# Designed miniproteins, single chains, continued (5), part 30

Each design is a single chain, and the fold is of that chain. pLDDT is the mean over its residues in the fold that is shown.

## One batch from the design tools (miniprotein)

Design m17010
Fold by ESMFold2-Fast:
Structure m17010 (fold): chain A 87 residues (1-87)
Amino acid sequence: SEAARAARETAAKLLAIGAAETLIRAGVDEELAEEFVRLVEEAVEREDWEMVERLLEAGEEAARAVEVDKDAERAERIVREAVEEAK
């Protein structure tokens, strides 16, 4: 249904924004975090769910690197690699 599709799209965007906010608060480059969110939004618009899944997985790994390991450098590397691969 259209409602289920809209819910899935909204959930993906909220997950991307949440990861980006976590990264920015930890000192990761704001421009890189914003580019990550834009790429998720573009993949959602194209219905490229494999790309959405890969980007969100990278975002989750990066957020965990910050939250658990306090490793902002590794988090930035994870997101930068995912962003370059998605281009």
Scores: mean pLDDT 87

Design m17011
Fold by ESMFold2-Fast:
Structure m17011 (fold): chain A 116 residues (1-116)
Amino acid sequence: SEEEEKKRKKQQELRDKIANEIEELEEKIKTSEDRIALLKKLIEYAIELAKILNDPELVKDLAEKLKALLDSEIKEARAKGDEATVAELEALKEELEKKTKELLKEFEEKKKKEEE
């Protein structure tokens, strides 16, 4: 129906807006001296959006993208011998994985209740 198409279009527009905002933050991280603070903000923003959207596939995709970004920053910090930055980035990665797992579990529990 036209209403279903309009709903899908609005959901796609929201996903595209989120993707664009994430890309803008990633670009700012590349040129910023305070990369860790921007990475923390990006992770918090992505988790809050994931909760609002209630989309487990989007949560997985965002988590994988953010993990790749964190892995890149960890590799750079290790190459520079910055052990303190490596430890902080690894802690952020663990927090992201924990929050992602908790959100996916909440989505699964909600789905089970709808099947009853």
Scores: mean pLDDT 73

Design m17012
Fold by ESMFold2-Fast:
Structure m17012 (fold): chain A 80 residues (1-80)
Amino acid sequence: GKKRNKDAIKKALEKSKDVFSDELIKKAYDAASKALDSTKDDKEGARKGVQSAAKSLMDGGASLDKVSETVRLIAEELKR
């Protein structure tokens, strides 16, 4: 469900607290949460949530390598 997908994305972003600022993590989570809320299908919502989080991190100046690692962590949490 949306709540479970939001919690998964939040947990993955929290694992990146050493590489991203708290403000950047909050913006990424807010962007992902918006994408999840705007999508009816949970699977499509999860996909758009990941894309929105990644875009938010990149727009905030994060390197592609760090964003790629965070996307991998989000995918692992969504698989649980």
Scores: mean pLDDT 82

Design m17013
Fold by ESMFold2-Fast:
Structure m17013 (fold): chain A 70 residues (1-70)
Amino acid sequence: MEEEELLKKAEEVKRTIEEHSKDLAKIREAAEQGLEITTEAILKKMSTEVIKHAQEVAALGYRAMQELLA
């Protein structure tokens, strides 16, 4: 049960970060700052399993954003 709940929350976090990344083209600088803050806040609230998933998604989002900004 807990595993299933954690996986579901991890997917929600992943979705949230991905959606934030999609808006980077419009408000690049602000979106970058928002993504950092959002990721840190989520990581501190969630379990280790969800944290790992969020970190992977955050890294992907940041790389995509860096390419967009570059």
Scores: mean pLDDT 56

Design m17014
Fold by ESMFold2-Fast:
Structure m17014 (fold): chain A 82 residues (1-82)
Amino acid sequence: SSATTLAAALAAAKELHELWQQYQAGKASEQDVKDRLAALSKDPRLSPVARAALAEAAKETDIEKAIAIAEDGLVRAILEAS
């Protein structure tokens, strides 16, 4: 349902924000970030747009760029589900 997809995208966006804060604080490694992006890309509750962006982000070598790609994809998915 659209409501389930929206809720999943909002939860993923919150998790991504918290993960970025943990990374900046030195509490999460680059590998921790990549592993979580890869895991989120496989969540069937997320739209294909969100999953594709998260999968692309997981392959990015620059962590700041990876977070930006993931955030853009999740924002797009939220707007499309709203």
Scores: mean pLDDT 85

Design m17015
Fold by ESMFold2-Fast:
Structure m17015 (fold): chain A 80 residues (1-80)
Amino acid sequence: SEVVEALRALQRGEVHPLLASLSDEEVEEMVERIREWAEREGDESTLKAVDILPELDDATRRAFALHGVEVIRKKEAALK
């Protein structure tokens, strides 16, 4: 998974091209989608994670957004 590779690169102190290619607007849209999903599901842990994102570095925020949207897509697909 390209998302998993991006997260592994972040752990090595590297910025994966996928993270670098995202606009600030795309990241904000992804974070908002994660927040709305977590509110619907009552996922307090994810809501708390979203609340602290502005305190984290840019690469970490982008990685969280990408991973969160991927997890939501897989969960939504499993309900079909």
Scores: mean pLDDT 73

Design m17016
Fold by ESMFold2-Fast:
Structure m17016 (fold): chain A 75 residues (1-75)
Amino acid sequence: EKEEEQRALLEVLEQGKKLGSPELQKGLDKAIELAKQGKLEEADKLALQSAKDSNDVQKLLEAVAQTAARLRARA
């Protein structure tokens, strides 16, 4: 269960890097490192803060939606 949450978050963060600005990508790289360490809440907070700081909140939300759709299709 926690491993599934970690995988889902990592997929969101990687998708966010593809859609976001260079500034968002830098923040998401750090969030990915935290998520790989199992610090999912810290990774989530950092990703959201990075999106706010780079004005890319909509791109992060799009990444969440796209990742959720892919995970449902794979279930």
Scores: mean pLDDT 80

Design m17017
Fold by ESMFold2-Fast:
Structure m17017 (fold): chain A 70 residues (1-70)
Amino acid sequence: DELKKVEEEIEELEEEIRKLQLQTADLFKKWRAAPKSERDSLRAQIDQLLQEIVEKVRKILELRKKMKEL
């Protein structure tokens, strides 16, 4: 069942995004409290996680488009 498979893939991606959002929020707390020497490193880690979220969101949009064609 292709439709169920796509729905399951979307659900898995949404769960992964939720986990990444929690990690990003934790890093933002650390970034705000961090000395200047650590802020650039923490910001780079935040940017990496945000990029991963964007990539997963893009994949969800593609999967939703595929569902409409099924």
Scores: mean pLDDT 84

Design m17018
Fold by ESMFold2-Fast:
Order: C-alpha cells, then sequence, then structure tokens
Structure m17018 (fold): chain A 98 residues (1-98)
C-alpha cells in the first residue's frame, strides 16, 4: 500500500505537481522504517526517473519552497509547539494540499 501510494505520488510529480515531491518524501521516510528493502528499490526508481526527466528538479524545488513557507507559517501560528508536533502538523497540511 505504501509502495502504491509512493508510485501515485511519483506519477503526480511527473505531471508537474510540486507538492507531490513533499508527499513522496513523507511516504519514503515511513517506508524506510517499515520496509527498508522496498524503500531502497523505490529510491532507485525515483533516482532513475529524475535522471530521465531533469526538468522535474524545478518542480521539486517549487515543492520545497511551498513546504518551507508552510512550515514557517505553522511555526509562527504555533510558537509554543515542539518541533515534533510542528512536523506532524506539516505532514497533515501537505496531505491536504496533495
Amino acid sequence: SLVAQARAALEKLLAGEAIAAAVLQMIMNELRRTDPEAAEALAAEVEETLRRNPSLLEVIRKGEEITKKLFEKLKKENPEAPSEELLEKLKEELEKLY
């Protein structure tokens, strides 16, 4: 299921959806904890996709900028929240945008 979700995110990234890069990274981080062999295979698949589609680097950079701005907004709105709680809020907001 996580591998299928990651491949769906990769397809959205290929379609130019900037936020899909952040969602893919979240899924890959979870997959590394639950199934490291599947995570390694998927990382190789992503790397090959990026080599064949270098224009995706610009899409990824836009996704990183959106993620950074969203994190700074959440941090400003939740000044007392610990970093772990802020990262969970960021994950929830990224999933809503996806």
Scores: mean pLDDT 81

Design m17019
Fold by ESMFold2-Fast:
Structure m17019 (fold): chain A 73 residues (1-73)
Amino acid sequence: SRVELAQKLIDKGSTLSPIDAMAYNLVAMLLLESDSIEETKKKFKDALSRIADEKMRQRLEEAGEKAIKEAEK
């Protein structure tokens, strides 16, 4: 289920760096609000577009991409 998948992402994120934990938590929350992984990807990109700091945006994008790949397994 999406709830179990979201919990798995939160648990895995907590074992990684703080930036990874933030991105994994965000992806997990967006997954719960979305009907599909594709919708989650779109919402995640939308959230990133609001971050003015380009270096922070890139770090969160890389971390979130890892979380999304974990969700696709």
Scores: mean pLDDT 82

Design m17020
Fold by ESMFold2-Fast:
Structure m17020 (fold): chain A 81 residues (1-81)
Amino acid sequence: MREELAEEIRELLEELIRALRELARADPSRAEQAERGIRAAEELLRNLEKLEEELSVEELEAANEHLRALIERIRALTEEA
């Protein structure tokens, strides 16, 4: 379960980075904001193994839900651009 949640979080972070790159291309006025988001997601990816060890299953599930919601919001912004 824990390893499965961490793997899903990795996939979601990669998807978030892709969504942010699309937003930056669709709306150049948001490019700097998107770039900051990409750097934050890359930092989380680098530290994912430590986060997996430190966070509870409940915290990993909450992170998973949060990332999914964030990706949906970013995609909505891209469509509005």
Scores: mean pLDDT 83

Design m17021
Fold by ESMFold2-Fast:
Structure m17021 (fold): chain A 75 residues (1-75)
Amino acid sequence: NEELEKLAQEAAEELAAKFPLDDEAQKLLTVVLYEIADRSKDVEEFKKKVEEFEKELEKLPLTAEGIRKAYEKVA
């Protein structure tokens, strides 16, 4: 779904701008947001999952492992 892929890219850029992520964490962030898009049935579900993901990410270290753990909470 091209619309969901575009939203995933936009979400990755927005979150990378908000959080001081290293290069490894930023690359993984892009991957997990595309995975969330692939698992979402529509734009509404994707936005809800990204909101929960961002909320979980705020509670975790800004590392690749923290991003994986946040993704596990919303997958």
Scores: mean pLDDT 82

Design m17022
Fold by ESMFold2-Fast:
Structure m17022 (fold): chain A 70 residues (1-70)
Amino acid sequence: MEERRERLLRTARKIQEVIDEAKKNGDKELVDEIRDAANEAFRLYEETGDPDAAEKVANEAIEKVKEKKK
C-alpha cells in the first residue's frame, strides 16, 4: 500500500514540474493537455488503486516537454 501511494505522489510531483516548465515557456495548450491526462489517470487510481496509469501519464508528459528541447 505504501508503494502505491508513494508512486502516486511521485507521479503528481513529476506532473507538477512538467506543468511548471510548460507554463514558464508559455505553452498553455500543453499545460491543459497534461492536466487533463493527469486527472484521468488519478481518477483511474481512485477506482482501481493502480498507480500505473498515473505514472504512464507523467512519463508521456515528460517526453512531450523533452521533444520540444530536441
Scores: mean pLDDT 75

Design m17023
Fold by ESMFold2-Fast:
Structure m17023 (fold): chain A 104 residues (1-104)
Amino acid sequence: HMMKEAEELQKELKRLMGRMIEEVRYGAVSEETEELYRRAEELREEALKLIEELKDDVKALKNAINALEDKPLETKLEELSEKGQKLVELAKELRRIVKEVEKL
């Protein structure tokens, strides 16, 4: 599920970059388009970093469950949930940027 959101984020960013390339080719790039692209790049970097953190957290949680360790599983689940919610918000913001670029 989390990996699916990550894939969607990557696909949306690829679509945004494709649109930017078209606008540059036709000389129609505005300051607004440049700013939207910069924001998309920042969101992509944040999303990729968060995805790597989520993978590490999921692996750690799986190891804790398999080992039946006295780890604070509730705290680990809360951290995972917060990171997951942030990833969803980043995906929504990136989709908004893609839609704004499509309007240009």
Scores: mean pLDDT 65

Design m17024
Fold by ESMFold2-Fast:
Structure m17024 (fold): chain A 86 residues (1-86)
Amino acid sequence: KVEEHIERLKKLLEDPNATITEIMRELAELYRAAVEEGKLDLAKQALDTLVKINKIQLEADRDPSITDEELKAKIREIVKEFLEKL
């Protein structure tokens, strides 16, 4: 259910040891659950967020000035903003 994936995603953001891979996987599961429940607006927002994160990861791979910690912080901020808009 959508609510379960939202709560798991919130819990991952509160865990400093949670990996970006775990966060992105949970966001992808949220997208899938939203599609299955017919919550298309939420599904679009989740997909847009995933695309934004992927773009930032690709940019970081090319730019040596972006540290792993800075990248993680930026991705976590994006996901937090997504959740706050729900």
Scores: mean pLDDT 83

Design m17025
Fold by ESMFold2-Fast:
Structure m17025 (fold): chain A 76 residues (1-76)
Amino acid sequence: MERAEKAIEELKPLVEKIAEESAKKYPDNLAKAYEVAKKKIEAEVAKQDLSPAEKARVIKALSLYAAKVINELIRK
């Protein structure tokens, strides 16, 4: 398994919490909830022992996962 894929799976629980906090703080502003979640994900991924290319891949995957969680929580 690639290091990036392993990091994605290991960080999913933390990203779920980040997504929940962002959705709760910005329930009426979906774009802002996504932006705040992405910035927090970028900060957490920066702490990982990964190459810049691996970090970019992980950020993309986790940002998409966070967006999915936020959409499910804000449910209409």
Scores: mean pLDDT 82

Design m17026
Fold by ESMFold2-Fast:
Structure m17026 (fold): chain A 72 residues (1-72)
Amino acid sequence: SADEVAEKLRKELLELGVPKEIAEKLAEAIRNRDYDLLGRVLSEIRKTEKDEEKVRKVEKLVGDALNEVDAL
């Protein structure tokens, strides 16, 4: 379900050290298929996160979750 995909994403983002507020917003965007919210939050992460490797991992996790939800 979309809820299970969103919860898994939230946990994986927290393990990467993404702030709880940001992880929850990304999970909400995936759960609700809110592509506008998803794009805005990812854009903010790209501008504020200094660790490029961490940004790449976040984008991959979000992309994987988006593909899984869109297949439902």
Scores: mean pLDDT 84

Design m17027
Fold by ESMFold2-Fast:
Structure m17027 (fold): chain A 81 residues (1-81)
Amino acid sequence: KAIELLEKAKEAAEKGDFETAVELAEQAYMEVMKLPNSQEALDAVKEAIKAAKKGDGETAVKKLEEAIRLTREVIEEKERA
């Protein structure tokens, strides 16, 4: 769920649709917040939202990629526990 939202936010940012990217990233932030040990992933989503609001597509995409990677790591860790 969180990863799907982050992937769609990244697609929107790649297309220059920063309004949609922000909305999807904010929804992803709420989902990631429910995960344990998710601070690094939350920080990456927050920075992606900030970049998208400035129209900085390159930074927004990079931060969304980081958020996707970090969120996957958190989910895998939770499933292994």
Scores: mean pLDDT 81

Design m17028
Fold by ESMFold2-Fast:
Structure m17028 (fold): chain A 55 residues (1-55)
Amino acid sequence: SNADDSAALAEAIAPVVRERIARGEVRSTASVGLPVPNTGKDTTAEDALERAREL
């Protein structure tokens, strides 16, 4: 099933945001404005990952 891939991609985004918070640039993930749309679909998961790279 493709759901596992979507979950894995979402987890890959989390450390990127957390690293920015650790550097003191942002206090919380909410403040960062996560580039993660509604990741319940395979095609959406890839978009979320690409947007996270732009962070």
Scores: mean pLDDT 54

Design m17029
Fold by ESMFold2-Fast:
Structure m17029 (fold): chain A 81 residues (1-81)
Amino acid sequence: ALAGLRAGAEAAAAGRVEEALAHLREGAAEGEKEGKGLEAGTGLGLAEIARGVGKIVGDPEFAARGVAKAAEAALEAIEAG
């Protein structure tokens, strides 16, 4: 879970939104197996929302930043619990 979420955050920071979402999906699947499915899945959901909003407003940088923030928040939630 953590490795996938970190890879997702790094890809999003580099502007690679689709690669970031692929890593977050992998992190969410591993998180479910590890009992962290809620945290990892919530991060993925927020990242999908950020991508959608960025598409609607025509701002791919906004989408990338939102995906990175969602991944970071999921990592913090898993590390805190």
Scores: mean pLDDT 77

Design m17030
Fold by ESMFold2-Fast:
Structure m17030 (fold): chain A 65 residues (1-65)
Amino acid sequence: MQKLKDLALQGLEEAKKTIEEMQAAGIRNGKKVIKKVLPEKKLVLTFEVIIEDGRATIVVSGEKA
């Protein structure tokens, strides 16, 4: 259970950094996908970074690999 929480936290930190990098590059409309795999449970966490008119959103989903 701790590994899933740590993976989710790492994914959120990478998503936040991605937003900062995209905004620094002047991207006002764009999308980037970050995937984190949890091998022990064959689980994939997908973090979608979406910027629309300079507004950033992070969408998190999980599915079995």
Scores: mean pLDDT 78

Design m17031
Fold by ESMFold2-Fast:
Structure m17031 (fold): chain A 57 residues (1-57)
Amino acid sequence: APKTATVTETVAASADDTLALTAGQTVTVVDESADWLLATTADGAEGWVPASAVTVS
């Protein structure tokens, strides 16, 4: 099963490759690095998310 992550902090998109996320939102984890996750939202948007702003399930 794909990993999911719950957004713990509201974040704004700071670059074209980053996601704007609201606290409490759930995203699907596509890839992981030390400080960033590549994630897809339920509406099909994909981009990088700070690892500190989410909790991976």
Scores: mean pLDDT 77

Design m17032
Fold by ESMFold2-Fast:
Structure m17032 (fold): chain A 86 residues (1-86)
Amino acid sequence: MSKLEQVQQLEAQLLAQLTAEQRAELQRLIEEQKPVARRLLPNAPEEDREAFVRAAALRDFSERHGFTDLAQQAQQIVLELMSKYV
């Protein structure tokens, strides 16, 4: 399973339980992480940069809203991508 597929599965679990305002917040966090991924993972494939963006956004969102298990799973994906490309 790709890192992007792993993040998409975590997102699917979360999105089912979010309000419209929380979905908008998560989307803003995704946009904020795009320039971070370009700086930290410039030589990574596009799919791994997208996985980083989505995982980092999901981690930050989940931490802020008390979804501790999802935050830890998303952070693990971030750390694995960081260790591979940074």
Scores: mean pLDDT 85

Design m17033
Fold by ESMFold2-Fast:
Structure m17033 (fold): chain A 100 residues (1-100)
Amino acid sequence: SLAEKAAALAEGYYRYQQGDRSPEVLSFVEPALEMTKEDLEKILESDEITPLTPFLVRFQKLIKEKGVDKIYEAINKARELLKAGKSLQEVAEAFFDALK
């Protein structure tokens, strides 16, 4: 679901910023690469309370801090690298580094 993709991306970003480079953290980018700009806007406007709400709140904060366009550009760049046959590690590092 969109909420699960958002939660994975928020968790991955948070752990990556804390220095976690495990395969688990890097894999959190993969589901998020399917997100559209409209998906990011829907997440930003969401007030639904679910078991994923803490992760959604973290992602909403990230969107507010970095901006929808910056996050979407990072997703697009990561998708291009994945289509070019780059490793998941290179894709995830490029994505998370673009959000610094």
Scores: mean pLDDT 78

Design m17034
Fold by ESMFold2-Fast:
Structure m17034 (fold): chain A 72 residues (1-72)
Amino acid sequence: MSAEELRNESKRLSDESVGLLKKSKDLRKQAENTTDPDKSKELTDKSDKLEKEAVKLGNESADLYTESIKKE
């Protein structure tokens, strides 16, 4: 891949990561506002899963950005 292609892919993954973090935060807020412990647990588990995926995508984005700099 070219340095430009690596930067474009890095930005795409970064944008996806931010989107997943926002969804995770919304689910966590819903979990805090529910009185049903089973529903709260389900929302928290979904939130944690999205947060882990977001971190993974963020790390991949950072790696691609670093690669783009090294290729210049």
Scores: mean pLDDT 83

Design m17035
Fold by ESMFold2-Fast:
Structure m17035 (fold): chain A 74 residues (1-74)
Amino acid sequence: SMEDLLAELRDRVRAIIEEGLAAGRSAQEVAREAMAFLDARIAEEGASPAERARAYDLLLQAFLEVEEAHRAAA
């Protein structure tokens, strides 16, 4: 289902963000790459506007959580 796909994509996006920040890349650069990855996958799946909105919400939640943890450690 799209819901299962979005959960998988969130985990992958989270990994991209965690690895990028750990490698010393800027939050802006990492967010841009994670967003590009998600956009490409959404386009391939032909998601509806509502499904795209949910995907972006999951991306934002994952990014904020990882970024806050990383900044707290810095």
Scores: mean pLDDT 76

Design m17036
Fold by ESMFold2-Fast:
Structure m17036 (fold): chain A 72 residues (1-72)
Amino acid sequence: MLERAAEAAAAELLKRGYSEETARNAGRMAAVYLLAGYSVEEAKEALIQNGFSEETARVAAEAAARAIEELR
């Protein structure tokens, strides 16, 4: 679950031209927060607090949430 959600979020960011480092870090953080029971909005806020842009945080949180839903 975690690895697949993180990979899906990273793939979406890479497709949009973000670096591999940013994509992996944002995707993993989004997946961790969502699997811990936080909402998409809370995961996005957590990524912004950790220095990611609003766009990066939004894309990562939405992609990770979609992957988690599809894997259930």
Scores: mean pLDDT 82

Design m17037
Fold by ESMFold2-Fast:
Structure m17037 (fold): chain A 77 residues (1-77)
Amino acid sequence: AMQEAARAAAEKIRARLSPEAAQKVDGHLTALENATTPEEARKALLGLSKALMDAVGIDEAARILQEVAPLIAQVLA
């Protein structure tokens, strides 16, 4: 289900981050977890991507997003 995939993605992202970086992106992860439509999920993912790049840099953000890509695909389906 969309909500299960979103929660799994958020938990996996949190596990990859330091506590400081996790706190910085937590609002965007919560928005993703609470998304009830694919449009809300895309908006949350855009915000999350920008926040991740700011928190951990572009290379690590890209790596994290690539690892959760299958879960993101489930959220956006």
Scores: mean pLDDT 82

Design m17038
Fold by ESMFold2-Fast:
Structure m17038 (fold): chain A 73 residues (1-73)
Amino acid sequence: SREEARRAGEEAVRAALAGDLEAAARHIQKASGLSPERARRAGEGARALAEQLGPEAATDMVGHEIEEAQRNG
């Protein structure tokens, strides 16, 4: 759901900003069903987005991408 995706995005962004990219990837993988490799790359992207746009905007963007992955299978 969008609520689950947003929560996962928030947790992933928080972990990524704390330097825990492994935790960020796990949050994304659990919510999206992406492979571990794709989830790791998404976690790296979450950190970059948060550093450029701030954590709120990054959370919205990552949450949207997780929801899209859930819908597309």
Scores: mean pLDDT 83

Design m17039
Fold by ESMFold2-Fast:
Structure m17039 (fold): chain A 80 residues (1-80)
Amino acid sequence: SVDDLLEEAEEVAQEILDKLSDEKKKEAVKLWYKILDALENKDREAMEKYLEELGSLLPKELAPKYEKLRELAEKIYEAL
């Protein structure tokens, strides 16, 4: 269900946030809320834009978690 996908996405997002410095975490939280807003509005372009901005903020070590978050966001969008 969409709710199950959202729960998994929030868990992955939290794992990413927990690995960031306080300054980067603040910006990443803002981007995560923008991604959620884009999903609520069914705005694929905004979702992809904010996911890309989030990815550019993250250290390379978090790439696997970031890719998982992208996959979950796409699945949520498709299920809406």
Scores: mean pLDDT 87

Design m17040
Fold by ESMFold2-Fast:
Structure m17040 (fold): chain A 85 residues (1-85)
Amino acid sequence: SAALEKEIDEGVAEVFVATVRTSTSRLSEEEKQALLANADPALFQQYKEKLRPTFEEGGKVLGLSKEEVEELLTVTSADLAVQAQ
């Protein structure tokens, strides 16, 4: 049912975003800026677009602000872009 699918999707997004939030909280501002500076812009935007729905859903479930969701999405997308280069 649509209700069961929604509950499963929300649970998966919540666990993913909670895990990313924990990992990102261990990074210094200098480390975050280094990821952004070294990320290929095209790959960065590609990952950011791909991950946005999951981060918005997980952030909503966790009660995160739009600003917190955007920061987590940005840092995670930069990290993935650096690793994919």
Scores: mean pLDDT 83

Design m17041
Fold by ESMFold2-Fast:
Structure m17041 (fold): chain A 87 residues (1-87)
Amino acid sequence: MLDEDGRITKEEFKKLIESLYDPNSEKPSDEEIDRLFALFDRDGDGKITLEELKEFYSLLYKADKNKNGYITKEEFRKALEELEARR
């Protein structure tokens, strides 16, 4: 959930990602989630913006071939790799 600055913490981000998992799929590892968070944490302050979240959701939506509103570990991994490729 949002803090008073309209940004989310790493802990809140993990909870958000967990809520998006396909219950029939394996969860992404904490390391993969940490790596994704670091790509968005431009200030290094342990928080990310709503704009960064919207970009991530856009990538997940494109990766979600089933269009069921959930993400799989594989779709999460593809989104992470796509973001790392923009380095």
Scores: mean pLDDT 68

Design m17042
Fold by ESMFold2-Fast:
Structure m17042 (fold): chain A 99 residues (1-99)
Amino acid sequence: NEHAEEGAKYGELGKKLGEEGKGKEGGLYAALGGGLAAQGALEGGDGEAAAEGGRKAREGGTAAAKSAKDGEGAAAGAGGAVAGIGAETTGRLAAGKRG
């Protein structure tokens, strides 16, 4: 439970930092959020909460990539979006199999 919820919080923080023009930092926090959400799903946490955390990480990474002024920030944002997609998918699979 805690990992999925913390993943969602870091995803939201990544989005906020991206919107503030801190694309590199936003992307890194979105990637951390995606990783934590995926860990929550794998540990038998709430699959719906993990999918939501992954979705927020994907949105955060995407926002960070769009707000980035350089290639490093864009790459970090894209990495966060990919991590979020993975977590969302893992959470959805966990929710579908475990109910």
Scores: mean pLDDT 75

Design m17043
Fold by ESMFold2-Fast:
Structure m17043 (fold): chain A 60 residues (1-60)
Amino acid sequence: SENEEKIKKLQEEYDKAAAELRRSVQEEHRNPKDRETLWRAAEAALRFMQAYLDLKIAEK
């Protein structure tokens, strides 16, 4: 159904955001004083939280 397809897309976006956050945190650990790396990790965290909220809202 249309709703099932929407939830599937949101789940895929959530999974991608989670992978990107994990990758960004690993990059920050490799470059612990690089401000740009820290900002990218922060941006990835915000994108992850948005994807999480979108998925949780759609599940209801």
Scores: mean pLDDT 82

Design m17044
Fold by ESMFold2-Fast:
Structure m17044 (fold): chain A 95 residues (1-95)
Amino acid sequence: SVVGELIEKGEYDLAAQTYKRIADYYESKGDYLNAAIAYVNTAEAYLKSGKFDEAIEAARRAIEAAQKWLEKGDPRSQEVLERAQKILEEAEKKK
């Protein structure tokens, strides 16, 4: 995939931007679980590129999306929420 190729080349910033577009798309469809997963991937990629402010923003959006899906009783939401919270903490410590 295009995103896979970007990660292989170390183009983490461009990979993050691609994941963000995917996340925005899922969010627009009300698919908050897949949006949260894509925002987690966005935050991780920004963290690897040293863009801590952007990583924080993406992690917060992942938390919001996961919380919206959690109210529907899907246990996968809790796992994504915990991953997003860990990335947020790491990005805030490095900022």
Scores: mean pLDDT 85

